# Designs tried in a protein design run: designed miniproteins, single chains. Part 84

Each design is a single chain, and the fold is of that chain. pLDDT is the mean over its residues in the fold that is shown.

## One batch from the design tools (miniprotein)

Design m2914
Fold by ESMFold2-Fast:
Structure m2914 (fold): chain A 90 residues (1-90)
Amino acid sequence: SIQDIVDDIQRLSQQLLDRMRQVGQQMQTLSPDQQTQLISDASRYLRDVISQLNTQVQQLIRDGAPQDVVDSVYDLVYQTRQDSLNILNS
């Protein structure tokens, strides 16, 4: 259902942010070389998860979700990406 896709987007977005916060915490205890590897791995994970979220948003559109619902999940995905990038760049 439309609601199931919205719930999946919300859950996956939260899981991504939780993972990025863990990466930020780990960064504080690592050497520069280890930090570079962790950032690289986290950036790939971020890219893959955002790609999955965008696929789910496109499915929501195909399933005929109201425009306000589509706009709200677009805003959520955008904000999740920005917050994740801010963590990796701090």
Scores: mean pLDDT 89

Design m2915
Fold by ESMFold2-Fast:
Structure m2915 (fold): chain A 64 residues (1-64)
Amino acid sequence: GLESGAAFVSRETGAPFEVALEAVRRAASGEMDAEEAGRIVAEASGTPVEVATGAVRGGAQLAG
């Protein structure tokens, strides 16, 4: 579910769980693509956008 996806993103990037949860929710719902959601996670964590985007893709897959 969404919480599992968010936990994955938070663990992989170091982003706060709440930021990871919102990013995964928006990406999984189609409100935002994985790159846009990845940028938000990257800004919150200091992780490179490429790594954050990959984490968000994995998190969204776990959410669906």
Scores: mean pLDDT 85

Design m2916
Fold by ESMFold2-Fast:
Structure m2916 (fold): chain A 75 residues (1-75)
Amino acid sequence: DLSLAAVFGPLEEIRREIEREEDEERRERLLREAERLVEEILRIASQTLPEEKLVPLREELERLLEEMREIVRRK
């Protein structure tokens, strides 16, 4: 079973770093790191999880990315 802590822990850390970061360039780099991590998670998940579990995971990860994009965009 894909652990929520293993999936979302690193992303939550990056989100916290983006929230604390005052440098625009560093925020953009953190956002790119989060985007790459989500791509890797979804690639692995698509190979191991059935569709009924993959769809909600994909939606939650995209929601988290959009939240991070909004934080970066606002500044």
Scores: mean pLDDT 78

Design m2917
Fold by ESMFold2-Fast:
Structure m2917 (fold): chain A 82 residues (1-82)
Amino acid sequence: AEKARQLANLLVATQIRLIGLELDGASLEEYRNLARETADKAQELGAPQEAVDLLRQASEAPSIEEIRKLVTEAGKALDAAA
């Protein structure tokens, strides 16, 4: 129950942080760092491996658009687990 709640909170927090990065005009590396941090937290909370793998891919993605796409896909997997 606690880990499921933490995964749901992580999903919401990640979406808010993505909006913050867009408003700030953040660099590609800042988006990659958010994806990496989110992957680490998701893995620690026992998220589905599919979600963690998508976030890991986002942390290495070549564009902000691809990072947003992969994080959104990971968020759907996290939501399904919460």
Scores: mean pLDDT 81

Design m2918
Fold by ESMFold2-Fast:
Structure m2918 (fold): chain A 100 residues (1-100)
Amino acid sequence: SKEEVIERLQKVMEKLKELIDLYNEIITLAREKGLDDLAAFFENNLKAAQNYLKRVQELLEKVPEMSDEELERVKKIIDGIESALDISYEYAKETLEYLK
């Protein structure tokens, strides 16, 4: 349903914002410890997460006008984003805890 897709996209946006916060904390701590290569790696991940956030926002705005067929395709895309986001979030959390 459209409502389910909207709720899932909103949850993805929340997780992306949390991931962006984690990346900023990792970058700050890595720089403080002189781990410049690690900081640069997460700066690249930060840029990617910011770009994904913009794309998710654009997708969310289009959902109300979508056909059932378009919604099915979007749902499959969301499944992939949710999976990738969960992996990225866990990796970021593990990295942050390791650095603390």
Scores: mean pLDDT 88

Design m2919
Fold by ESMFold2-Fast:
Order: sequence, then structure tokens, then C-alpha cells
Structure m2919 (fold): chain A 64 residues (1-64)
Amino acid sequence: NPLEEELAKKLAEELFQKYGSNVTDEIIKKETQKVVEENPDVGFSDLYDKVKAELEVLKKQEAE
């Protein structure tokens, strides 16, 4: 699904800028792809919030 792959790539790039120092880019990409795949009818902003919430939990637990 080229549109979903483009969406996942953009989400991962935005999230990498904010979490890349704390979370591996592979993890960011994997979580982004999962959320997009599980929520195909959800818009970019909601998808971003869902992935961000998961990454913030991982950042807090792995950093502390």
C-alpha cells in the first residue's frame, strides 16, 4: 500500500527527530508501521499521537 507506506515513512521521520536520541530508528519505524497497519482509517494527527504515546513510554522506561 504505497499511500500507507508514505504515511508511515513521514510519521517515522517526524518521530525520529523528537525521539531518535532515546529510541532506535528501527523501533520508531516498527511502531509507526504497526500503528498505521492497525489503524488504516485514522488520520495522520491521530496516528502520530498513538505512536508518540508508545515511544514516550519506551523512552521513560529505557532511559530510567
Scores: mean pLDDT 73

Design m2920
Fold by ESMFold2-Fast:
Structure m2920 (fold): chain A 96 residues (1-96)
Amino acid sequence: AALRARAREAVELLQEAIRAILAGDFEAARRLLERARALAEAIKPANPELAALLRRAIELIEKAMELYEKDPIKAIGYIIAALGDLLEAERLADAL
């Protein structure tokens, strides 16, 4: 339950970050990415597969945080990849 809730909230924040970047609101994008990273870091992995997905999602969010203002299209690409990892983590949590 806690894992699914945190993963879902992180997904929603990342979707909002994409919208903020597209709108040129880089201050909102930064805050949303920071919150999504913090939520992903707060998830305690139950197994190595889930741990790998969460580590990759965090690394992708960090890459997006480096690029959101300098290369917004590449930053959005990293956010989409992180969304995929978090959605898979949510799916695996339901299977446990």
Scores: mean pLDDT 85

Design m2921
Fold by ESMFold2-Fast:
Structure m2921 (fold): chain A 99 residues (1-99)
Amino acid sequence: SLKDKLLAIVDDYLARLREVAERVKDPAVREALLAAIDQFRAGLESQDPSKQYIILLLIMADNTELVLTLRQAGEEKLAEEVNRIHKETLAQIKKAYES
């Protein structure tokens, strides 16, 4: 179902962001990013599953700050990976709605 596809996309997105955050070299930056990702997950889980994709889009828009934080920490390659994850997640959401 569309609901199941959207939930899978949300779970994959957060898992991929967590993997990026865990590779950050600065412990303070890493812990801050992991905490932010955990807050994003908690926020999504408190919403109706059918509407979680809208919240995900808002989180991805806000994650311009996540990319900037990674760049300021000297993690340019991880910042580019986050940008790629965002683009791929948006494409997956679009495809789920078109099917």
Scores: mean pLDDT 77

Design m2922
Fold by ESMFold2-Fast:
Structure m2922 (fold): chain A 68 residues (1-68)
Amino acid sequence: RDELVAEARELIARLEKLAAQSTDPEVRTGLEQIVADLRAMIDAGAPEEDLRAFIENARLVIESLEAY
């Protein structure tokens, strides 16, 4: 769990950086929502399976944006 939380926090920092660099309001809002959801999952003590699945989805979002 602690390893997944550390990974999620690294993704949060990366997502926040992408949101700050985005000029598209919809992209910024979407990234901010993912950050909020990740933080909420960590704070609520979500199961490792749920946290892992969300981290994987967040990585796909980052990869998609970086490909553009």
Scores: mean pLDDT 78

Design m2923
Fold by ESMFold2-Fast:
Structure m2923 (fold): chain A 74 residues (1-74)
Amino acid sequence: RRPSREELLKDLEALLKAAEKLNDEELKKIVEQGIEYLRQGKEEEALKLYNEAFLRLAELADKNKEQIRVEVPE
């Protein structure tokens, strides 16, 4: 399912905060690029980067054996 532009932006901003907390430069770059594409109206490209960032966050959680939570508004 394709999220709305506002929902995707909020999710990307939440991932950016998670990347900053983890000090993961690669994740931060992916999220920043996703936000930039979304600002340009490139929703498909932004969604692809969001999915990539989310998978990387999950991978980092698995590697560190810790529960990483992204604070997303309900």
Scores: mean pLDDT 73

Design m2924
Fold by ESMFold2-Fast:
Structure m2924 (fold): chain A 92 residues (1-92)
Amino acid sequence: VEAILAKAKSELDSGKPAVAEKILLSNSKKLPFTPDVYLLALEVLFKQGDYKTVLVLAKNFKSTFGFTDRGLAEAKALEKLAKANLDKSTHS
């Protein structure tokens, strides 16, 4: 699991979000449903410009993982950034 997440994050950090997405999708059956996996998926979508999906999923993070504060601040930050990018498209 850690190796898959590290590889996907490395590709994302290298400016290859499409490669990171393929790594996550090809390993989806092996990846546990955890805050870390969910946040990495949000970062991949954000880097690809899918702000509307990021906004919806980030808002759902609290209801999905609200029993823990792990990753909540990161999800909230991505929600804010996605909303700001969507607002620019409607008010620019």
Scores: mean pLDDT 73

Design m2925
Fold by ESMFold2-Fast:
Structure m2925 (fold): chain A 91 residues (1-91)
Amino acid sequence: MEEFLKAIEELKKLLEKIKKEYPEVSELVDEALKSLDELEEAIKKGDLKAAAEAMWKLVETIHRIQEAVPEKREELDAAMQKLLRAAAKYL
């Protein structure tokens, strides 16, 4: 659980930084942050269906941010990889 929560915090911090640097993707960042909160709650409750749905929405939204901000693509990929590996222990 601690590794998963740390991965969520790292991705949230990166997303907040991107929102400040690239205001044009602020709405997408807010969507991604909402999906992260939904994922965290679903994993804590053991709701695998909700966790899978939240993860799918997160992946789709992050991909849209990467398309809009290609200079952050590698940093977002690294953070997402950490999150997916940590979440896989609970899915």
Scores: mean pLDDT 86

Design m2926
Fold by ESMFold2-Fast:
Structure m2926 (fold): chain A 64 residues (1-64)
Amino acid sequence: MEELIKKASELAKKAVKEKKNLVDEDGNVYYEVENPKGDIKVSKEVGETIKLLLALGIDPAKLP
């Protein structure tokens, strides 16, 4: 779980920096940015971790 949270945080920060959405191979969106320039591919496992953090009120892009 801790390893997945770290990966989720790193990918969400990258998504914000690059202005891209985090999506899986099936097109499921796990993290959205305003006016996205494209998509970053994530595994379903990392995507579900991002979804869980957001459901708990935690923005993974703002984790220390």
Scores: mean pLDDT 82

Design m2927
Fold by ESMFold2-Fast:
Structure m2927 (fold): chain A 104 residues (1-104)
Amino acid sequence: KEVYKVAGEIATELARGYLKQGDYEKAIEYAKVAIELYTKGAGENSLNVARAYYILGQAYDKLGKKEEALKWYEKAIEVFRTQLDSPLAKKLLKEAEENIKKLK
């Protein structure tokens, strides 16, 4: 389980790095890898999966794929709303809601 968590964190950081560099296709690839790895680690924090959903939303948004971006932002928001004791979840919830408003 720890191996999947560590691998998921590495995939998440790779996805963020590619997103920052403008390689949105690679950001999507590694965010999907992170989701798969966290899902295999039964008992992993749902916040980790939501962070990967948020990266997918951002990457699809940057590619102009508004319907896919909306789908992944909404999935991230569902999880962030269950994690409101986390300052990171509160921040990312607000950012995802603002990004959805801009998709129009």
Scores: mean pLDDT 83

Design m2928
Fold by ESMFold2-Fast:
Structure m2928 (fold): chain A 61 residues (1-61)
Amino acid sequence: SDAEIQALEDQTQEQLDALMAKYDEAVARGDTVEKDKVTQQMLQLAQDTQQQLDRLRQQQS
């Protein structure tokens, strides 16, 4: 349903915001290892969310 899609998008945005905060902290510390790690986590979150959105859209159809 559209409500389930919106809920997933809202949850993903909250998770992304948390990762962005970690990224900014790593940048402030000059921690390139943590920056790279958080960047990979952001990419993984985006991929996982897209797969879940695609699944929800297919179930709605």
Scores: mean pLDDT 84

Design m2929
Fold by ESMFold2-Fast:
Structure m2929 (fold): chain A 106 residues (1-106)
Amino acid sequence: KVEEALASLTPEEKADLEKFIDRLVEGFIKKYGLSEEQKKEFREALLEMTLLPDDEESVKRAADKILRILVKEGKITEDEYNALSDEEKVKLTSKIIREVIEAERK
């Protein structure tokens, strides 16, 4: 699915997307810290959410992966994570991404 979505992009659109994702990943590393393994998983999840926003299962799966990384980093408690519905996980992940984007703009 992700590879098919990437194949549908022009070379310029793909380059712009990769720059956007790289900036987000660096913003998260700066704010929260991420291991090399977590960086890879996080990048893959961001790509899935960005390329497949209309695929409900892909968005839910990507949001869950991102939140699980934040739980491992101690930024969200396991109890808070377990209390969230799939829809609430997507909303929370979107909010966190927007906050990182806003921090990087300044």
Scores: mean pLDDT 76

Design m2930
Fold by ESMFold2-Fast:
Structure m2930 (fold): chain A 101 residues (1-101)
Amino acid sequence: HMELVKEYELEAESPEEFARLAKEKLGITVSGRSLRDAAVALLQALFDKGYEGEVEFEGSPDGRRLRARFKGKDKNGNEVEIEIEVDEATGRLRVRIKEYK
């Protein structure tokens, strides 16, 4: 039986803004030279904390737009969904995290 217990949405226009929000809202230290690098660094930090699951990547042919969807579990076995949208052309990064217990 799974109930939504936490939902976070982060939106940033620079890697520096995203790093600040990730630390403030998620307690995760990330860095990157681009919005895409920052998004990948977040996923890596979550895996380093024991998150397990599949990541689906959808991107534009030029690589400037990326959507990543993670569905899996945290280190305690609770279901987690993460959606990341990067648009380097408009300078936007959005992350949505849902945690279930």
Scores: mean pLDDT 76

Design m2931
Fold by ESMFold2-Fast:
Structure m2931 (fold): chain A 88 residues (1-88)
Amino acid sequence: MSVEELEAETWLALGEIALAMGDYELARKQFEKAAELGHPEAPRGLVRLGEALYQAGKYDEAIETYRRALELGDPRAEPVLKEIEAAK
């Protein structure tokens, strides 16, 4: 594994830990770092963060996070975004 691959993997893992602890702000920053370094699972991490934000009642933050995941290429974000937008 290259230094960049190892670093991306580390940021992804840290994001998942932050998400599990309910630190959504930290999880977002860490998943974004993993995405910047090219980790293919980073957009999926953002989808999980969006789901957690939605369940916490933070709908605007959830929508923003799902849009970011979609921009980074995770197609799972699109149907969820449409559902949230339809629910207001």
Scores: mean pLDDT 79

Design m2932
Fold by ESMFold2-Fast:
Structure m2932 (fold): chain A 80 residues (1-80)
Amino acid sequence: MATLQEELLADLKSADPEKVAKAVLALKDIGLSFKEISALADNTFTVEQLERIAEIAKPYYDKGLALPSEAIEQLKAILA
């Protein structure tokens, strides 16, 4: 079975913006910097993109809520 870190890395590399955002915040919560998260994703995302993803998703993540469609659209714009 995949470890938590393996699942988070798979989510970070997925095409699902909600999975990407949750993986970024979970990796930050376990002590990784945005620079380290960028390196884990083979520098697919810049540090600035990761910071913006975290800002959009953090209020929902901290409250255990699903991301609303408006937040998903903002994440898609950053990932494009």
Scores: mean pLDDT 79

Design m2933
Fold by ESMFold2-Fast:
Structure m2933 (fold): chain A 75 residues (1-75)
Amino acid sequence: MSALEIIEIAKLLLEEGLSYREVAERLGISQSTVSRYARQAMGLEPIDESKFSEIDISLIRMLGGAIRANMPEKL
């Protein structure tokens, strides 16, 4: 598992406006994996810091902030 996967998922969600299902289909991974990584980026699920560098964690959190900001505050 790499920070690069979380970054790619955030990119697809932010740039293309894809749903978790569409991202999962595009990347060939499960929808639950996409959801988990997106939740980790958004700060809704803890990141295993032992698996990532400090720089990667900071980048993931910045991207998660962008996802939250671009989530419709109006559902």
Scores: mean pLDDT 69

Design m2934
Fold by ESMFold2-Fast:
Order: sequence, then structure tokens, then C-alpha cells
Structure m2934 (fold): chain A 72 residues (1-72)
Amino acid sequence: SVDDLLDEIVREHGITDPELIRILRTIADSIVNGEPLPEEVLDRYESLPPEQQALAGRAIDEFGRRLEQLRE
């Protein structure tokens, strides 16, 4: 499932912050459904420390890459 895929990537990147994981789940859900990212979630993401933003960006990039492989 999408949740299982995201949880595995989150573990691989050592992400343990529940708030960051919540943001990542919303971003992943938007990617899967082709929906625009909610403004509230974008604002929360932008307010994260730079290191956490970079880590989240890497996690989402990997999620999108694996998701594309499943859709092809």
C-alpha cells in the first residue's frame, strides 16, 4: 500500500518526528491522487528546519520514483 511504501522510506531516512511524518503522508497522498497540495501543509513544510526540509525532500523524491515504477 501507499502507506507501507511511505513508512519504509521514512524508516530508511531515519525520520521519527510525528509532525514531519504527517506532512509527508499528506504530500504522498496528493502525489498519488494527482491533487494540489493543501496550502496549510505547504506552509508547515516551509516552516520546518532546513535539515528536516532536505530530509523530507529526499524521502518524497524516492517515494515518487518508486511510485512511478509501480505505475509503469
Scores: mean pLDDT 80

Design m2935
Fold by ESMFold2-Fast:
Structure m2935 (fold): chain A 140 residues (1-140)
Amino acid sequence: DKIKKTLVRIIRLSERGMIAEARRAGRPEEEIEKVRRVGELIVDYVEGKISEEEMAKRLQEVLGLSPEFAKEIVKIIVETIKKIIEALENNDASLVDKTMYKATRELQKLAEKYGKHEAANIVAGVISAIGHEAKLLINQ
């Protein structure tokens, strides 16, 4: 699938960019490792190597989440991936913007509900970087 290969490339570019910026900003290596592991889980899901249920279990381990919080984060990630695929298929940069805005707001509400701001911020950062890279590709 040509679109899935493009999305994997976008996710890997997003991960590299975030890690480079975090290192320049002097962020802790533990935080950088969490970004890398979240990006790789999203790649594995897009490539069909893991299910939504497996992604939720691994996010619990990576980010120290409850099963309920991980399940709600996975729903946001999966919906975001579906909409980014749609945006790439239709060259629709405005759909990327709408998707990023919705995902960021939903993640903020989850952070408030579960009291886990670091975990939600890491996922929001990864999603935002993916959206930014997708828009750059569409606008080329």
Scores: mean pLDDT 88

Design m2936
Fold by ESMFold2-Fast:
Structure m2936 (fold): chain A 114 residues (1-114)
Amino acid sequence: MEEAIKNKDLEKVKEYLDEVQRRIDEAEAQGVLTPELLEAVRKLIEVAKYLIEWSKKNKKPDIELLERAKETLRRAIEVLEKYADPSDPAVQRLIEEARKVLEELDKLIEEYKK
């Protein structure tokens, strides 16, 4: 029962990573930072923190899923930095938080690949 629940959570994470990628593609196509992308990035940070905590509690984390989360977050940061208004402190804080989570994901992936 617990294993089936965990599998459903991981599938939701995968679906959410695909949603974030769609929001990145929409923002790049429009050449502007969209409210939908900003909301998606905030939720991605929460999902990434969940994956980090879940992985630390489990001795065999899904490395492919962690790498997908890392790459999605990296692309989101690139788009945020490219189109962000430097005068918007909320977007700048979001970029800083995303970079910290990206660094934590990278360290976790390196630890489990050793």
Scores: mean pLDDT 78

Design m2937
Fold by ESMFold2-Fast:
Structure m2937 (fold): chain A 59 residues (1-59)
Amino acid sequence: MRPVRVRVYDRNGNLIAEFEAESWEEAARRLQELAEKHGVVFRDIRRTEDEVEAIAEPL
């Protein structure tokens, strides 16, 4: 099993968060926690192999 690398960008392409999760389920949970913490929604989530990229937009 390979860890999942997660990168979150704002709509202007600025990296706002980066972390590594043990599974895609953990990655999804941590993304949800970040969305609540920053008051954003994740759109255009891209998943490739063991990488996830998400774009955060304000609510």
Scores: mean pLDDT 75

Design m2938
Fold by ESMFold2-Fast:
Structure m2938 (fold): chain A 85 residues (1-85)
Amino acid sequence: YLEEIQRLAKEAEENLDDEEKLLALVERIIGLLAEHIAEKYGVEAAKKALEEAVRALEEAARENPEDAALAAALAEAVRRQAEKL
């Protein structure tokens, strides 16, 4: 789990100039985290964690309009991972 997250995080750091690839890598990290929470605490706990992540991203978009598009893309990635659970 942690080793997979760290590997994907390094790939994301290597692709900071490729927004689409960076977003795809972050979505994979979110998926792995959601699966891990679901395995240890149950699917409902994972869904609640993802719902809170969406709320935090929507709040960040309101406080930082310059990052609103990125925050919206990340919130949508979190929603897609929640629907897969």
Scores: mean pLDDT 75

Design m2939
Fold by ESMFold2-Fast:
Structure m2939 (fold): chain A 73 residues (1-73)
Amino acid sequence: MLLEESQRLAKEFGISPLLAAYALGIAESLGVSKEEAARILKEQYDKLLGVGSTPERITRASSEAYVELKKKL
């Protein structure tokens, strides 16, 4: 179920399955939609393109997305 959800969300938003899995985790933690979490996480990740390593970008993008989504609650 979770892997299939991550793959579907990744295809829909043009992000990696790993980044989609992080979006699902954020959505569950904050009680927001999977689509909103994926959209915000993609926006934050795209701002970091060319900065640091891929793991560093994913970690920072996830933290920034969490903060932005929490502000909307």
Scores: mean pLDDT 78

Design m2940
Fold by ESMFold2-Fast:
Structure m2940 (fold): chain A 69 residues (1-69)
Amino acid sequence: SEGEALLEEGNKLNAKGEELFQQGRLDEALKHYEKSIELYQKAMELGLSEAGVNLAKSLENLKAVRKAK
């Protein structure tokens, strides 16, 4: 489904964001987390309520990157 495809893409972007964070590439990590958040929100709008857990994780990751800058 479209919601499942958005969740999968969001997960890929969140994982890339975590990799970039570990490399100290903070601005790039932020952009990836922001995009994953957008995709998770859209997946939830399409009825994929489980994306809410992924959204919460990406928001915490975003906060961590902002504190590291």
Scores: mean pLDDT 87

Design m2941
Fold by ESMFold2-Fast:
Structure m2941 (fold): chain A 59 residues (1-59)
Amino acid sequence: QASPSALKLLEQIRQMLEEQESKTDIEVQLGVLSLHMAVMRDFSLDKELLELEAKLDQM
């Protein structure tokens, strides 16, 4: 189960994509979230991370 902090960061990244923020900034935040999840051994957001990565690749 994802932590509240991870869920908050996920929503922030989604908002950045919707607002068409800098691709580099979104990449950095995705990397931070992915690393945080890996360190916590929490893979509950793997699907969401893949969806965000796919959207970022289309920018």
Scores: mean pLDDT 77

Design m2942
Fold by ESMFold2-Fast:
Structure m2942 (fold): chain A 116 residues (1-116)
Amino acid sequence: DLAALRERVSELLNAAANSDFEAAERHLRELARLALRLLGEEVPEDASAVEALRRAAEVAERRGLPEAAAAFRQAARHLEEARADPDPARREEHLRDALGYLASALGLLFEELARR
């Protein structure tokens, strides 16, 4: 049910936006795993959020979804930068950017699924 999946994605995005860094990373990982499932891929059990997002980008590219692939790559880059940055304000900005790109990528995936 695409409507139920869309609701779950909205819940996870909202939870991530209102969480501390560690909780936001867990929610982003669950969102990345959902993206892989929407792309019809097996989800690696131990994949990090960054690894899952990069894999989602590769799969989206192969399926002819370059805008979604670019958004997944940007989400992975910003999350990686957030992890590396010791400044709490820049870390929050990178997390916010990662969430924005991930929301965009997931929106594009739902539009593609609705066209079928």
Scores: mean pLDDT 82

Design m2943
Fold by ESMFold2-Fast:
Structure m2943 (fold): chain A 63 residues (1-63)
Amino acid sequence: SAAEERRARLRAAADTLMRTFGATAAQLASLPVGELAAVLSTVLGEPVSRADAAALRRELARE
């Protein structure tokens, strides 16, 4: 589905950030939602909503 494809792209962007900066999922989950949205939008080259960033942040915070 489009939602599953969107989630996969957001996760791939987070994985890129973790690999590029040596950051952990917990470190990304600690970012304010607005900051996470901004860095994800930079990696993807397209706008990322606060709702999408918040959903990804919840996934990254679950261990």
Scores: mean pLDDT 83

Design m2944
Fold by ESMFold2-Fast:
Structure m2944 (fold): chain A 77 residues (1-77)
Amino acid sequence: SAVEEALELLRKAAEYLAAGKEEEATEYLDKAAQLLGVKLPESYSPREKLDRLLTYLATRHGLVEEAKEIAEIVRVN
């Protein structure tokens, strides 16, 4: 599903952010936003984009644990 594909894209984005690869992370974040139909402000940092999309999945699709796991990838690094 688009939601499952978006989760995998967000996991990859979090891994790139943890590695300091913000340009690569942004490509995955923008793809995930498009799949989910979520508009992201151009002014958002890659970390703000990730947080917004994870919050969307947790609140609209009940994917609270998956969102937490992805957020921890960036927090630990």
Scores: mean pLDDT 86

Design m2945
Fold by ESMFold2-Fast:
Structure m2945 (fold): chain A 92 residues (1-92)
Amino acid sequence: MEELRKKLEELISKLSGPVGEKAREFFDAILEASKGKGKLTKEELREVMKKLYPDIELTDEQVDALFRALDRDGSGEITLDELIEWLEAVFG
């Protein structure tokens, strides 16, 4: 978790203004939802999205599409490393 937190802080530092603040909230929600196991289920990903965007109702189809994009090996769980790599690709 300490290495993960440092990597997340480095990503946040590359962002500015409201985008940087939203990324910080996103990373904190991910760390909370993972409960220290280093992996996210689809339900935990849904919880993260709900906390960050409470005014946006994500459909099951949208959550499934995002989960499939992140769960590249089809394991049914997203590793925090896979999620961070995806975030680096989007924001780095």
Scores: mean pLDDT 65

Design m2946
Fold by ESMFold2-Fast:
Structure m2946 (fold): chain A 83 residues (1-83)
Amino acid sequence: MKVEGVLTLVFDSEEAARRIAEFLRAAGFEVKIEKLPDGKYKVTARKVTDLPAEEVRTIVENLASLAREDFGAIEAKAEVREL
């Protein structure tokens, strides 16, 4: 069974959004950056894997924490979907 990990991150800086996007792409995520009407930047990162859902949840929750602590994310949300 396939499992999808999804990260939704918000930044007040384009540079910060681009830095996390490059990091997540290097980790095998498909990444989209979108400029919001208020001037903030939304980063959506998705990865499909054959790992157990609980392991994927740990990975994306740890990445959400990293985004907040090291990359300056204002908001960070991690989701797991079974496919």
Scores: mean pLDDT 86

Design m2947
Fold by ESMFold2-Fast:
Structure m2947 (fold): chain A 63 residues (1-63)
Amino acid sequence: KYKTVADVPPSEAKVGEKVLVEKNGEVKVATVTAVDSDGIEIQIEGEELYPNPRSLKYLGKVE
């Protein structure tokens, strides 16, 4: 339904939920770290820096 993580509304996920994203053609698991009025912020498992949400394809929640 949403093309990139930047397109995801704040109603889609809660802080602490896991989501699937695609980065550079690779599917990765990410954790929702923040939800604000503009959307969600995520952290990819195993990466220390927050990714650019417009560079990540949103695939949906994994629970």
Scores: mean pLDDT 75

